# Ledger of designs, part 72: designed miniproteins, single chains, continued (5)

Each design is a single chain, and the fold is of that chain. pLDDT is the mean over its residues in the fold that is shown.

## One batch from the design tools (miniprotein)

Design m18484
Fold by ESMFold2-Fast:
Structure m18484 (fold): chain A 75 residues (1-75)
Amino acid sequence: SNEEILERLEKLGEENRKLAAEFQEKLAKASPEEQKKLREEWAKQQLPRTIEMYELVAKLTDDEKAREMAEKLRA
């Protein structure tokens, strides 16, 4: 249902924000060489989550909510 899709999107968004905050803290403490490795690891972690979020938006049958969620993903 749309409700389950929106709940999953909210959870993914919250998880992504938490992981992004942890990533920024690690970058702040890291050397330039460590920062490069951390950015590569982050990219690998983000790609599957980004794909899942877009697939979930595509399954929404409510055009208004689909537009709203797509805008949030582009921000």
Scores: mean pLDDT 78

Design m18485
Fold by ESMFold2-Fast:
Structure m18485 (fold): chain A 84 residues (1-84)
Amino acid sequence: MKVNLVAKLSDGEVYEGEGMLADGTGVGIGESKTTGKRVGIGGVNLEDQKKGDAAAVDENGTSYVGKGLLDKEKKRLEVIAEKV
């Protein structure tokens, strides 16, 4: 299914975009509206209203690891991740 992505990363930025989700696994791209910076986002073990695992990589190769919360009714995946 198609989902709206919102990622809050430890760089202090919020990234918004779109992703595709199937069988608890998702991938997508987010962009910061304040910086224009882009991130690739992935998640696994994503169940409705439960925390799954998530990671993001920005265009400079900086990696972030955290959690994703899926809301299937709203078609939304919210990611909170910290720099590794």
Scores: mean pLDDT 84

Design m18486
Fold by ESMFold2-Fast:
Structure m18486 (fold): chain A 64 residues (1-64)
Amino acid sequence: MMEYAKKLLEEALKKGQITPQEAQALLDNIKAEQQRRPVSKEEVERMLTVTVVARAQRADLLAG
């Protein structure tokens, strides 16, 4: 699971969709959840999507 999460975060970083700090925070959150229970690929994708959307919405608010 962690390898999959790392690949998704690396792709998002390459596209400039998230910052390195946000990527590290997401990895840490996924690791913490994985220690408590199995984490699905869909859950990892959802966590990343929420972060990307929140960042985009915040950028729009600051730019508008």
Scores: mean pLDDT 75

Design m18487
Fold by ESMFold2-Fast:
Structure m18487 (fold): chain A 92 residues (1-92)
Amino acid sequence: MKFAEILEEAAEEGHRVEAIIAQKSLNEAAKKEGVAIPKEFTVAGGEATKRLAKRIEEALGIKVNVIPAPTPPETDDEEEAVALAEEVLAAA
């Protein structure tokens, strides 16, 4: 399963903010290591993020470290989800 497909499924399940946070966290780690896909990355989130992290680990063979954080509000609006994800990442 492709990373983008996993994120899209999470978004369809009401976890669009968590999916955006996971994608940005992976991209940041990839940029820091100078690779397309990092060996590991860290993401902040709750129970939904832990389930998403497990799916990413199984699909890509990478390690995902989840730091406990408050669950962001659910949204079906892509622009609102991006804004909420950016706010969470800026607070870290």
Scores: mean pLDDT 74

Design m18488
Fold by ESMFold2-Fast:
Structure m18488 (fold): chain A 85 residues (1-85)
Amino acid sequence: MKIPSLDEVREKLESGDIDAIKDVLSVVGVLATLATHFGTNDTRRSLLNAYNHIYKVLQNLEDGKPIDQDLVDQALSDLQKALDL
């Protein structure tokens, strides 16, 4: 599985493309599942936090709301924390 860069993740989340955001959500969900078996508690927590923030971005778009930049920034911060662990 190819892990996207944080820059690629930001571009997808800011695109407003529901399918692109679903792809990111799927990748992060798989990484969180793998971290349950092979990662630390801190890595799992950071990935789950990222998943939840990305999911809220997706829900807002499906509800016809604009991209919430604070949620995008929180998701990227959570992913960065997982990469630093």
Scores: mean pLDDT 79

Design m18489
Fold by ESMFold2-Fast:
Structure m18489 (fold): chain A 74 residues (1-74)
Amino acid sequence: MQKELEKLWEELERKLKRVLPEEAEKALELTKERLSKLETLEEQIRYLELQIESLESLERMRRAIDRLIERRKR
């Protein structure tokens, strides 16, 4: 269980550094604060899974925004 939480944390950190490198440390800090307020390991695991899914959605949105910015410059 704790090892599963560690693996999810590593995945989250990797995706954050890839998608939002400048904001990664702040996002990880806020995530740690949220995790400390969750009572059960199951809730912590679920929360990290949702954050990872959200980052996948944000990555797609970021790529779309970058393409829009590129077109606006021309």
Scores: mean pLDDT 76

Design m18490
Fold by ESMFold2-Fast:
Structure m18490 (fold): chain A 113 residues (1-113)
Amino acid sequence: MKTVVAALAIRGNREHAEEVGERASEGVEATIAALADSLPPEAHVRLLVGVASTPEVAERVRRAAERAAEAASEHAVEVEVRVISGSDEAIEAFFAEAKALGDTYGKEVEIEV
């Protein structure tokens, strides 16, 4: 059985953390749902989420990702959420790290409020 590595980089304004956190949470939930829909039964997914915003946004995203992974119980979904720099170089490095772990499904989300 093949492990699929999914990488999601989220950028958001630090001054609007509550709004960014809400939209980022929706994006992570949608990403997990899309992966669950597209993968064969019993697929193992390792989801890496890089949050280029505040620690509060990252915690909200982590909770949303944990709930969505639990809802996608037909698949083994492992989630890791971390704070990253919002620079293009940091996001490129994050995707490169994810790609080094295996075949990668990558997505960048920019949240403007």
Scores: mean pLDDT 74

Design m18491
Fold by ESMFold2-Fast:
Structure m18491 (fold): chain A 82 residues (1-82)
Amino acid sequence: SKARKELEEIFKKFDKDGDGYLNYKEFLKTLNLSEEQKKALETIFNKYDTDGDGKINYKEFLEKASEGEILLILSIIKQALG
């Protein structure tokens, strides 16, 4: 999916260590999000964070998440980033 590739490139920019993991709780705090947008994104990421540590393997996430989840996340993040 074109959207999945675009979202992967965004996640790579925030993956400073290059280890394939995103600390999504810290990531969401850095974005200029409304409380509703932040909760929506956190709810989706929490579904894929089985350990509850605030980190996800974003390549695995991009393979497992639905197209609707990817499009929603991408839309919100792109609005926040400008």
Scores: mean pLDDT 82

Design m18492
Fold by ESMFold2-Fast:
Structure m18492 (fold): chain A 100 residues (1-100)
Amino acid sequence: MEEKYKEKLKKAIEELKNKELSSSLKSAKERLSSVNPSNVKETREIAEELGLYDVKEFTDEELHIIHRAAVTELIADELHKIGEEIDKFIEERKRTGVLK
């Protein structure tokens, strides 16, 4: 992959990871994960709603990669929540004396 594409993708991914998302932006990420990657128009519109970058600068191939990055972040958010639930469950069991 070209170096300029790597830089653009890294910036987009870091913005997705670090951005504190409002309810509307979370909805946009969820729509990105459900949209057909071949539907470039919807992908551009959703990426613009996320406010990460000038979507006009991105090719269709780059938008497919951004779509995959958005899906990956949604999965990471879900795994993080599951991890917190597991940690709470373990701590509760320690407090009740069920676990050592």
Scores: mean pLDDT 58

Design m18493
Fold by ESMFold2-Fast:
Structure m18493 (fold): chain A 83 residues (1-83)
Amino acid sequence: SEKEKLVQEAIRLIEEAAELLDAGGDKEEVRRLLEKAAELFEKAGDLGLAKLARLVAEKLDDPYASALAYMVASIAKLILKKS
C-alpha cells in the first residue's frame, strides 16, 4: 500500500540518519534526512512518528540523539508489522 511504502522509506531515512550521526557525520545532512522522514510519516497519516522524527532533528547535540533515532525507527517497524 501507499502508506506502507511511505513508512518503509521513512524508516530507511531515519536509520541512515542514525548511522551518519553515530559516524560523526554532517549534522545538517542528518537533520535533512530526519525532516524528510517526518514528511513521509505525515503523508502516511502518522503524526506521532512525524513529531518524534522532528524532535530528534531539533536535538542532534543531545547525547541520546542517535539512540532516539534508532528508537523511532524501531517503533515505526513495530507499527508497520501490526498494520
Scores: mean pLDDT 87

Design m18494
Fold by ESMFold2-Fast:
Structure m18494 (fold): chain A 61 residues (1-61)
Amino acid sequence: HMEEFFKNTAIELLKKMAEEAEKAGDQERVELYRQAIDEVKNAKTIEEVVQILKALVEALR
C-alpha cells in the first residue's frame, strides 16, 4: 500500500535524524524524533504523516 511505503520511508528518515541527534548528545531532539516515529506509526493517512512532520520541523526550531 502507498500509505505503508510512505510511512516506512518517513520512519527510516526519522531514525537517521535520531542517530545524528544521539551522536550530538541532544536528548531533547532524540525524544522529538522518537515521538514523531511513534506518531507516524499510528497515522492512518499520508496527510496525517505530513502534519506530524510539519509539527516536528516547527519543534526543532
Scores: mean pLDDT 83

Design m18495
Fold by ESMFold2-Fast:
Structure m18495 (fold): chain A 97 residues (1-97)
Amino acid sequence: MKKELEELIKKLKEKGYSALEITEIIIAIGEAEEGGTEKSKEFAEKLKKEEPEVYEIAKKMLELIKKAEEEGDEETIKVVEKLVEEAQKENEKLLAE
């Protein structure tokens, strides 16, 4: 699971998505799947229509994260924590500009 999640993150970064953008996409899709807000559902549907490959990658990432949490795969969870930390650093840099 760790290597698969790292490869999916790399694919999104190669498509020009930042760690912050990737994190926002995963949160929005996760919220939409759990009944979410109207905004998260609209975001997920728009992404699915306009960038179906990105939507599929993000959905696979979310499935891997859920499985890692259910199985206690701490190594895969650490990949998620690192992505969130990178996203936070990117957000702080944007706010400093």
Scores: mean pLDDT 78

Design m18496
Fold by ESMFold2-Fast:
Parts: sequence; C-alpha cells; structure tokens
Structure m18496 (fold): chain A 100 residues (1-100)
Amino acid sequence: SQYREILQKIADIVNEAAEEMIKAYKAGDYEKAKEILERTVKEVEALLSQLTKEQQQQIKDELMDLMDKLESLATEEEKKVLTELKEALSAAIDKVIQEQ
C-alpha cells in the first residue's frame, strides 16, 4: 500500500529528526536544530502531497500519537524540543490539508 509506505517513511523521518534535534539542543547548536526542523517539515509536506486529504488527516492523527509517545518517554529538556517539532509538524500538515 502506497499509504502504508508513506506513513512508515514519515514516521522514520520524524523519529530521526527528533533524535537529531535533541542531540543538537544538548550540544547548544540551535542553528542546526532549526535546520533539521525546516528540512523535516519540507520532507513531510512533500510526502503528504502524494496522498488524498482523508489520508493526510489520518497521517496527522498517527503522527500526533507518535509525538505523544515520544514525549511520554522524554526528559523535561527533551520534551521542550519534541513540543517544538510536534507544533511545527501539526501546523505544516494543517496547511497542506487546507490547500485546494
């Protein structure tokens, strides 16, 4: 299923981005963390553009659940980074769903 392949790719991209952003924040490299965030948003938007609006909404629900699980396992410092990523992804997905 193309939907399942795209969902898995988005999940993998977001998991990797979360780890890389946390690493960058702990190192004090906020510029790198911002670059990772911007790259991740663009990659997720590009993958979502291949899906129907209904599938895009399903991806949003799945991704928000994934982010909530990541936050539940995170330290207080890591939660701040994950919240920023979650909010950016949520806003980007909503924008894609609302386009046309």
Scores: mean pLDDT 88

Design m18497
Fold by ESMFold2-Fast:
Structure m18497 (fold): chain A 56 residues (1-56)
Amino acid sequence: SMAQEDLEAGRKKDKEKIQEMLDESVKELQSAVDKTIELQKARKAGDWETVEKLLK
């Protein structure tokens, strides 16, 4: 292998590690989005008791 190939391989590994960390963060954010959608549905229905439950 050449030094540049070794550097490219290292960069690819770093990118994969960063993607794994980002995927974990994205899952948490996706949960927050889903909760927001449920809040909007409850608000449209005028169901304030459900809104209060979803806020926690």
Scores: mean pLDDT 78

Design m18498
Fold by ESMFold2-Fast:
Structure m18498 (fold): chain A 75 residues (1-75)
Amino acid sequence: SAAAQRQAQADALEREYAQLEAEAERLKRIAKGMEEAAKVDPSTQPSYEKLKAAYEEAKARAEALRAEAEALRAA
């Protein structure tokens, strides 16, 4: 049924959300370590900026997926 299909899709989005939240937390921890390293070795600054951007992108995508899953469950 259409309702069962929407539920399955919402469940898939929730799983992807959980994976992106876990990835964002990992990126946040790595970025914090890289930020401290960059204070001693400026050559690590580009890696820090890349990790920070990846963290922000992952977090934004996770929020978008959660909103989509909630909309599907409400339909």
Scores: mean pLDDT 84

Design m18499
Fold by ESMFold2-Fast:
Structure m18499 (fold): chain A 65 residues (1-65)
Amino acid sequence: MTESLREALRPLVEEFLKKSDDPEEITEGVLRYLKEKVQLSDEDVERLRPAIRELAEEMVAEKKK
């Protein structure tokens, strides 16, 4: 469940990672995309925030190595 969600979100995080190295900015960008383009509810978007932020932090750290 969590792994499948991370795999689905990874391409979106990668797209925003090309534009910013800030995990907070990447997280807000992905959440905005999900709300505006995917039409997720505010509740679903907020539920995904911790997972997206964790993934963004991991991918930013990996890029800096």
Scores: mean pLDDT 78

Design m18500
Fold by ESMFold2-Fast:
Structure m18500 (fold): chain A 85 residues (1-85)
Amino acid sequence: MGGVLTAMGQLDMLKGVFDRIKPKLTPEEAKEVEKLLEEADRYIRLAKEYDDQGDYEKAKEYLKKAQELMKKAFELLDKAVQKSE
């Protein structure tokens, strides 16, 4: 339970950061971040479905995939902010 809720909160924060930084991104960078966030959302939803079914190992696997995608999105956003020095 806590893992899915934490991942949902992290995704919401990243979406908020993306909205603020979007004017500093190229169209290509914006599309890549958007794609990563969409895939992370899909994996969080899959993790919730497996958690609800009692398949905790698959839920953990999909949460880990979502966290990795969110990390990549954060790195792209952080890099875009650093370029605007």
Scores: mean pLDDT 82

Design m18501
Fold by ESMFold2-Fast:
Structure m18501 (fold): chain A 84 residues (1-84)
Amino acid sequence: SPAEEALRRLAREVRDLILDRYPDDVTAGVLAIGLASLVHSTGMSPDELADALLRLLDQAKEKFPELAATLEAYKARVQAIRAS
């Protein structure tokens, strides 16, 4: 669906952002693996995909508070896709 495509695109953008900002950080690597799992996941509904992405965004905000504003903007985009 268009919503699933948009959510997977956001998961890719967040993964790439985290890896670009923290290339040698183990926690960033673990979060990137989680995000990659969402990008390549099959059988998840848009709501399940949105919920999983929001959980990973919250984990990223806790680990990288300097990204909090950027990650909150991604959370708002996830919620907008879910509501449409």
Scores: mean pLDDT 85

Design m18502
Fold by ESMFold2-Fast:
Structure m18502 (fold): chain A 89 residues (1-89)
Amino acid sequence: MEALREKAEAHAAVVEAWIDANRDNPEVQKAGYHLQRAGAALGRGDLEGARRHFELALEYLRKAGAPEEVLQALRDFADAAIEIARLEA
């Protein structure tokens, strides 16, 4: 669990750094909104809702021109976050 949380935090840091650098982009703002909704869904145990919001965030970051390394970091973060929520249920 500790190693999985550390990996999730590392991936989140990559995504957050790129979002912070590009906050003026409306597509980035939409991605941020869906990331907040994904987090709320995970807190409720709604793993399918969380997955849908992570997918929408990926689409908006792609539209914003996020590099593949950032998109991959979000995919890896989403997988880790959902697995953590599943194991703690």
Scores: mean pLDDT 86

Design m18503
Fold by ESMFold2-Fast:
Structure m18503 (fold): chain A 68 residues (1-68)
Amino acid sequence: DAVPPMTPEEIELRKLMEELIELVSKITDSDFRNAIFNKAMEALRLPTPEKIARLKELIKKIKDELNK
Protein backbone atom coordinates (compact mmCIF):
# COMPACT_ATOMS: atom_id res chain seq x y z
CA ASP A 1 0.00 0.00 0.00
CA ALA A 2 2.16 2.81 -1.35
CA VAL A 3 0.88 6.28 -0.46
CA PRO A 4 2.61 9.05 -2.42
CA PRO A 5 4.07 11.89 -0.30
CA MET A 6 1.37 14.57 -0.61
CA THR A 7 0.69 17.63 1.50
CA PRO A 8 -2.48 17.55 3.66
CA GLU A 9 -3.90 20.25 1.36
CA GLU A 10 -3.28 18.12 -1.77
CA ILE A 11 -4.97 15.12 -0.11
CA GLU A 12 -7.97 17.29 0.83
CA LEU A 13 -8.09 18.78 -2.71
CA ARG A 14 -8.17 15.28 -4.26
CA LYS A 15 -11.06 14.24 -1.99
CA LEU A 16 -12.94 17.47 -2.73
CA MET A 17 -12.48 17.03 -6.50
CA GLU A 18 -13.76 13.44 -6.34
CA GLU A 19 -16.80 14.53 -4.27
CA LEU A 20 -17.47 17.50 -6.59
CA ILE A 21 -17.44 15.27 -9.71
CA GLU A 22 -19.82 12.77 -8.05
CA LEU A 23 -22.22 15.52 -6.92
CA VAL A 24 -22.19 17.34 -10.29
CA SER A 25 -23.21 14.05 -11.98
CA LYS A 26 -26.39 14.08 -9.81
CA ILE A 27 -27.48 17.60 -10.89
CA THR A 28 -30.43 17.49 -13.31
CA ASP A 29 -31.02 21.29 -13.43
CA SER A 30 -28.94 22.49 -16.40
CA ASP A 31 -28.80 26.13 -15.21
CA PHE A 32 -27.58 25.14 -11.73
CA ARG A 33 -25.11 22.61 -13.22
CA ASN A 34 -23.70 25.28 -15.59
CA ALA A 35 -23.34 27.77 -12.70
CA ILE A 36 -21.47 25.16 -10.60
CA PHE A 37 -19.28 24.20 -13.59
CA ASN A 38 -18.30 27.85 -14.21
CA LYS A 39 -17.48 28.40 -10.51
CA ALA A 40 -15.46 25.15 -10.40
CA MET A 41 -13.46 26.29 -13.45
CA GLU A 42 -12.71 29.60 -11.69
CA ALA A 43 -11.71 27.74 -8.49
CA LEU A 44 -9.25 25.51 -10.42
CA ARG A 45 -7.23 28.64 -11.35
CA LEU A 46 -6.65 29.56 -7.68
CA PRO A 47 -3.74 28.57 -5.37
CA THR A 48 -4.32 25.30 -3.49
CA PRO A 49 -5.56 26.79 -0.14
CA GLU A 50 -8.04 29.15 -1.88
CA LYS A 51 -9.03 26.38 -4.31
CA ILE A 52 -9.87 24.09 -1.36
CA ALA A 53 -12.01 26.81 0.27
CA ARG A 54 -13.89 27.54 -2.97
CA LEU A 55 -14.49 23.84 -3.73
CA LYS A 56 -15.86 23.32 -0.19
CA GLU A 57 -18.34 26.15 -0.81
CA LEU A 58 -19.42 24.60 -4.14
CA ILE A 59 -19.82 21.13 -2.60
CA LYS A 60 -21.95 22.62 0.20
CA LYS A 61 -24.18 24.41 -2.33
CA ILE A 62 -24.68 21.22 -4.37
CA LYS A 63 -25.46 19.17 -1.23
CA ASP A 64 -27.94 21.80 -0.04
CA GLU A 65 -29.64 21.76 -3.48
CA LEU A 66 -29.76 17.93 -3.70
CA ASN A 67 -31.05 17.63 -0.10
CA LYS A 68 -34.32 19.51 -0.74
Scores: mean pLDDT 76

Design m18504
Fold by ESMFold2-Fast:
Structure m18504 (fold): chain A 79 residues (1-79)
Amino acid sequence: AKEEAKRRLEELADRVSQAANEYEATGTKEDLWKAAELTMVLIEIAIALHHLDKLSPEEAQAIVERLERKVDETLEKVK
């Protein structure tokens, strides 16, 4: 159901938000760019959540899986 997609996207948003806040807190130029990159992914998650009700269950699952991969890739990249 779309409720599972919503839950997964909300969990992704929490993970990315926490990481972005941790990088922002250091105040270094390098970490501020990392926080900015994570914030861009957070915007994509917010857009997906906003439009979730307009998607089929299959489309919702595809978007969740794509964003989960993007979050994992971005978190790995900023390490």
Scores: mean pLDDT 84

Design m18505
Fold by ESMFold2-Fast:
Structure m18505 (fold): chain A 75 residues (1-75)
Amino acid sequence: SLFDEGLRALAEGRYAEAAELLARVPEPDATILTALGAAYRQIGRDEEARAAARRALELDPNHPGARRLLGEPVP
């Protein structure tokens, strides 16, 4: 699946490929959006990284990865 391939790409440091794959996942959850944001950040697409993180927090306000992407304290 796009999700599994995207997470594998992220784990392997293939950040541009991870961003491409994860961005294509329909109806992403907070975990997928956080992974997408992390991939965007690694390739310098900071505005898209922040947008993905904000969307992840709309779905899960306490997601530690999403909060870290926005520079917010993790509770």
Scores: mean pLDDT 83

Design m18506
Fold by ESMFold2-Fast:
Structure m18506 (fold): chain A 61 residues (1-61)
Amino acid sequence: SKEEKIKELEERKAQHDADITALRALLPSADPETQVMLRRSIARLEAEKAKIDKEIEELKK
């Protein structure tokens, strides 16, 4: 159902939030090359969250 799809998307978004938090926690102790990789991963997850937000809004119409 539409409601189940929204719930699934919200759960995926919550998982991305947890992953972003974990990656951000690694930044202060990482070497410069690893910091670049971590920042890229965080940016990707943030972009994926934005796409999920758009999907949820479309489903609510």
Scores: mean pLDDT 87

Design m18507
Fold by ESMFold2-Fast:
Structure m18507 (fold): chain A 78 residues (1-78)
Amino acid sequence: MLSEEELEALMKRYDKNGDGRIDREELRRLVEELTGRKLSDEELDELLARYDEDGDGFLDREELKELVEDLNKEVLAR
């Protein structure tokens, strides 16, 4: 499971704006680095639609945690 310290490290690495939120381009880089594959625009839009509960076009810390935990579960299930 993703710890609060690991989540903070991800936020600092990918939150280029320092606003405490992950934008669409930062999310693309994060998922591509974690999965080792390129994302299409459609796949990125689907991830935002699934995890952006606020509908603001950004992932906050809680939404990012859920995304990363789900990705880790998919990797471990294989």
Scores: mean pLDDT 73

Design m18508
Fold by ESMFold2-Fast:
Structure m18508 (fold): chain A 75 residues (1-75)
Amino acid sequence: MKEKAIELAREIAEEAEKKGDLITAEIARLAQKYIEQGNYESAISLLNLVAKYAEAKGDKEMAEKAKEAIKLVKE
């Protein structure tokens, strides 16, 4: 459900902020906002960007959360 995707996007933003990754946090917050607005295509694009940045930094947990959020948005 999209409510679960919103929850995950929020968690990703909070986690990124705690790790000092303010760029990823801002992207995740924007993705959350797009899900809330029903703009799922833009949300998926931003969550994909989060996953790529997380993978590049070795943050496997954040990359997996972003991929799970994408899956939930597509449902």
Scores: mean pLDDT 84

Design m18509
Fold by ESMFold2-Fast:
Order: sequence, then structure tokens, then C-alpha cells
Structure m18509 (fold): chain A 80 residues (1-80)
Amino acid sequence: DFFDELVAKAEEAIRKYAKEKGINLDDTTIGLIARIVVSDLLAGKEVDIDYLQKILPDKIDKETLEGFVEVVRKVVEEAL
């Protein structure tokens, strides 16, 4: 469905961004970030970076996480 397609595009965007910054992430972590951020953005919510950092299995700094949110935002904006 639309949500699953958008999440898949978000996962690809996160993966590309991580590669550009030399960051290795588990596919599980990428999937969690993509699903949560896409869900929040589609609901018109601001993404809670502090909460996201706490629930992820991998330790990711806030600056990097903000970068992931930004690449996902572009994916969502292109789909709307």
C-alpha cells in the first residue's frame, strides 16, 4: 500500500545517507527509523528525535538522526 511503498523509499534514502557519512546500520534500525518518521510526518507531527534515539536498538547521535529525518522528509514531500 502507499505507506509500505513510502517506508521502502525512506529506507533506501536512509541507507544512501548512512553510506555517504560512512555509518553502518542494521536493516532493523533502518526499518524502525523509516516507519516511525514516515508515520509521524504523514500525521502532521514533528518527529521527536530524543524519543527516537531512546527506542532504537543501535546508538545513533542526534545530529545523524536529524539527517535521517531530513532525507525521509524529502521522500514524503515528493510523494504528496
Scores: mean pLDDT 82

Design m18510
Fold by ESMFold2-Fast:
Structure m18510 (fold): chain A 111 residues (1-111)
Amino acid sequence: GPATAPEIVQTGSVVQVTSLTVSPAVAAAGEPVTVTAEVVNKGSAPATVTFRLLDEQGRVVQSATATAAPGKNTLSATFTPARPGDYTVVVTATDASGKDTSVAMARVTVR
């Protein structure tokens, strides 16, 4: 099916996902998919950013973690879906306190 446009699901007050891009949005099984998130950390301490690839049943099949420094960050993770299907990419950014969270989501179709 066609890829759904990326969406910002939840925006925190300290750490914010401002952009999410998946390339390619339509991939072949075994093809690498790069997920790029723009994250603004308004805090003074590093934030944790988790990238998760979910299968059609909502199971996490691949994950990566990155650190967002104070200020503007461009962070990327690469996933290689092994099987055809409609996958969801979930990016969660959590501030140093663990209390402020932002979530963005994108879909990728694998053929």
Scores: mean pLDDT 87

Design m18511
Fold by ESMFold2-Fast:
Order: sequence, then structure tokens, then C-alpha cells
Structure m18511 (fold): chain A 97 residues (1-97)
Amino acid sequence: MTEEELKQMEKDAQELAPIVEKALEWPEPVRVVVTALATMGIKLKRTDEAKELIEKLFEGEISLEEAAERAIEWAREAGASPESLARLEEVLEEIRR
């Protein structure tokens, strides 16, 4: 990791923090999906893409199901724990009913 990459990740984490805090006012499925997209986006160096997806979700341009599916995909790519993946899959099932 370069020092520039580390500084960018720290800045991106700070930029996404208000979005995650806003999601805390929403139902648990939305909070879990938004937090996962933000966390996995930072880990995969896709913070701009994570921010865009979260904004599109809040604007209704993408469904919560599509956002959850993307969060699961990114979690798998990022090597998330089996427990984290199981939680995201449970949230996706709750969204699907």
C-alpha cells in the first residue's frame, strides 16, 4: 500500500461515515446493506462506486434487493467471514420475503 492509497481510504471512510449514520435512522435491512456496501467498498478500493450505489438506493434508482445482492458479491470478493455472509444472505431473504 502506498501512503497516498492509505490516506485516500481514510478520507473515503470519513466521507462514508455520515451516509452510514443516516442509514441508522432506517429499518435494519437498509442499515445492514448500506454498512456492508460502505465497508466492502473501502476494503475493495471501490469507495466511489459504493457511495454511488448507496445514493442510488436512497433515491430509489436501484432496489434494496439489488443493493443487497451487490453487497453479498463484494463481501465474497473481500473475503468476508462466513458469519458476515450468512447475515447478508438472511437480510436478502427478509427483503425477498
Scores: mean pLDDT 75

Design m18512
Fold by ESMFold2-Fast:
Structure m18512 (fold): chain A 74 residues (1-74)
Amino acid sequence: MKPKKIKVEIYLRYDKERNKWVATVLLTTEDGIELGSVFNAESKEEALKIVLDWINEVNKSGKFEYEIQSVTVL
C-alpha cells in the first residue's frame, strides 16, 4: 500500500519583535497548498531541527511520506 506523499516547503524567518526564529511549514497535497505547522526557536539551526524532527515523527507513522521540496531563509 502506497503512503500518501506530501511535499513540504520550509520557510525560516527571524521575528525581531519576539526575538525568535519562526519556521513556517507549508504542505502541498493533491488538493493544494495548506499550512502544516509553525515552530518558534531561539536559533535558525534549532528551528530547522524542530521541523526535521517533526517530519521524521510523521514519516514513522507509515501513513504519510513527507518529502522536503525546499528550505527558504527569508
Scores: mean pLDDT 82

Design m18513
Fold by ESMFold2-Fast:
Structure m18513 (fold): chain A 80 residues (1-80)
Amino acid sequence: SLAERLRAAIEESIASGDPSVAEKVALEIRDKLSDEELARVALSAAGYSPRAAELYLQARHSPPPEARELLAQAAAEAAA
């Protein structure tokens, strides 16, 4: 899954001490996910992360460009 890819990149960044690994994957996920796919990942993260739930709810009340950025942030919480 895309959340698994982000988690693997975060683990690699921690192991290597290079934060750019996780940043590159997060940017790739952001750009390659459809709005629907991103919303599904964000909703999954919201099920166990209070921060992801907050970001997901903010996205639902935001205009489309801002909503996508909030969904991407919520999806990143799935890796925490």
Scores: mean pLDDT 69

Design m18514
Fold by ESMFold2-Fast:
Structure m18514 (fold): chain A 92 residues (1-92)
Amino acid sequence: MTEEQLEEALAETDRALAEEDDPAVRRAAAASRRILEGRRAGPEAEIRAVEAVLDEQIELMRERGASEEELEEAERRKKEILERLRREAAEA
């Protein structure tokens, strides 16, 4: 991804946050925005942003009464995503 593509993606998420009334869409746009800002700052910052977003999603699932099985699946996916990102960062 070029810096121009990253800046355009950030501008698009900012526009979505300003224009969308749907809380779920705004939440998704805010999460994408945080990950893109992390990516611009560097691999370690991107990994921290992704972890924070996933932690917030799992906590929201818990607050909404998600089952233990659903929460365990979400934690498993979080570990897989973070492990992949760490491998990619180490290879770059």
Scores: mean pLDDT 76

Design m18515
Fold by ESMFold2-Fast:
Structure m18515 (fold): chain A 59 residues (1-59)
Amino acid sequence: GAGEAAGRAGLAAGGSAPVTEAQARAIADMAGVPPEAVAHTVGLSGDDAATAAAILAGG
């Protein structure tokens, strides 16, 4: 449900493991860019990874 999704989003924002190649590929797919454009997000963690994803998705 919506509450569970919000809780999971909060946990993800609160400091997860570093961004994996799979997560970087998902970000690239979401943003409509090649994986090379998001390669710099691999190894980022927590809030930095979320910020990079938001910038790519939002333009």
Scores: mean pLDDT 59

Design m18516
Fold by ESMFold2-Fast:
Structure m18516 (fold): chain A 59 residues (1-59)
Amino acid sequence: DIEELIKKLEEIGDYELAETARRMKEKGSSWGEILAFLKMRAKVEERKDSLAVIDEHEK
């Protein structure tokens, strides 16, 4: 659920990834596309807490 992912990212203080997910959803990106992009970005930028939240939402 994209809305739950956005909410969890905001709860942990990652407003930037939350905003990115919201914008991708508004532009019609699929759930898989949003997860893949956010996961890649969290890994590259070493956002450990955000990566854990994203991984919880993979299935």
Scores: mean pLDDT 81

Design m18517
Fold by ESMFold2-Fast:
Parts: structure tokens; sequence; C-alpha cells
Structure m18517 (fold): chain A 106 residues (1-106)
């Protein structure tokens, strides 16, 4: 369940990155961030998410970027606490927000 939820979140974030015209290098950072999350390597995950957010900064509003950042931070914190119920909830909230962003781009 947790692995399936993270995989769905990864797919949605890649879809958003492609819709925003982000580079293949940024898509690789998304892949590496989620690989690190699955391995409970939160430092490496945070480093890759930082690079993804730098690429998103010129493409999203300040409000949307701040909300996305808070949702990602909540997910990383829940995984660090080994609270996988909270992590699944945080991942689903992130998926819903990414779907809202994708709808705005249509």
Amino acid sequence: MFDETLEKLKEKLIELAKALGLSEETLEHVEKAFEALLNNDLVTAGDHFRLVFEALKPKLSEEDLEKLGKLVANLIQAIGEKDYEKAIKSANELIEFIEELLEKLK
C-alpha cells in the first residue's frame, strides 16, 4: 500500500513536470527522490526534491510552490517518523494538489 501510493505520487509529479516543460534532468531528480524515500534516505530525497523545486520556481506561482513544498515536507517528516499511515495520507494530499495543478494547466 505505501509503495503503491508513493509510485502513484511519483507518476503524478512526473506528469506535472512534463506538463510544465521541465528537463529530462529534472525528471531524473524526481525518480531519484522517490527511490531515496523508498530506501528511507531522507537526506538524499530532500536534496533531489530541492533541485525539482528550483526547476518548478519559474513555472508555478509563489502560493502553489509554497503549498507543494509544505506537502512534500509533511510526507518526508511522516516517513522519518516511520508513521506510514500519516505518510500515505500526506502522499494522497500531495496527489490531489498535483491533480489540481494539472487541471489549471488544461
Scores: mean pLDDT 86

Design m18518
Fold by ESMFold2-Fast:
Structure m18518 (fold): chain A 85 residues (1-85)
Amino acid sequence: GLDDILKNIIDELNKAIELIKKGNINDAIEILEIIKDALKKLPISKKINNEIISNLDKAIEALKKGNINEAIKNINKAIEILKKI
């Protein structure tokens, strides 16, 4: 159901954080882009969906600029929103 899908997305976001910590930035960006595409197809509130996607967009841009701590901060914000669904 939706709860299982949301739990899987949270697990993949945590995997992206671990890739970032290991310096595997391109692999982390790929996972975040896949998650954004998956989120757009979910039957969740458009307002909540837009907030999650916005935080992931900020994380991807931070990674492209080498701002590792800002990227992790924005991924964690997305995770906290997902946990409240």
Scores: mean pLDDT 89

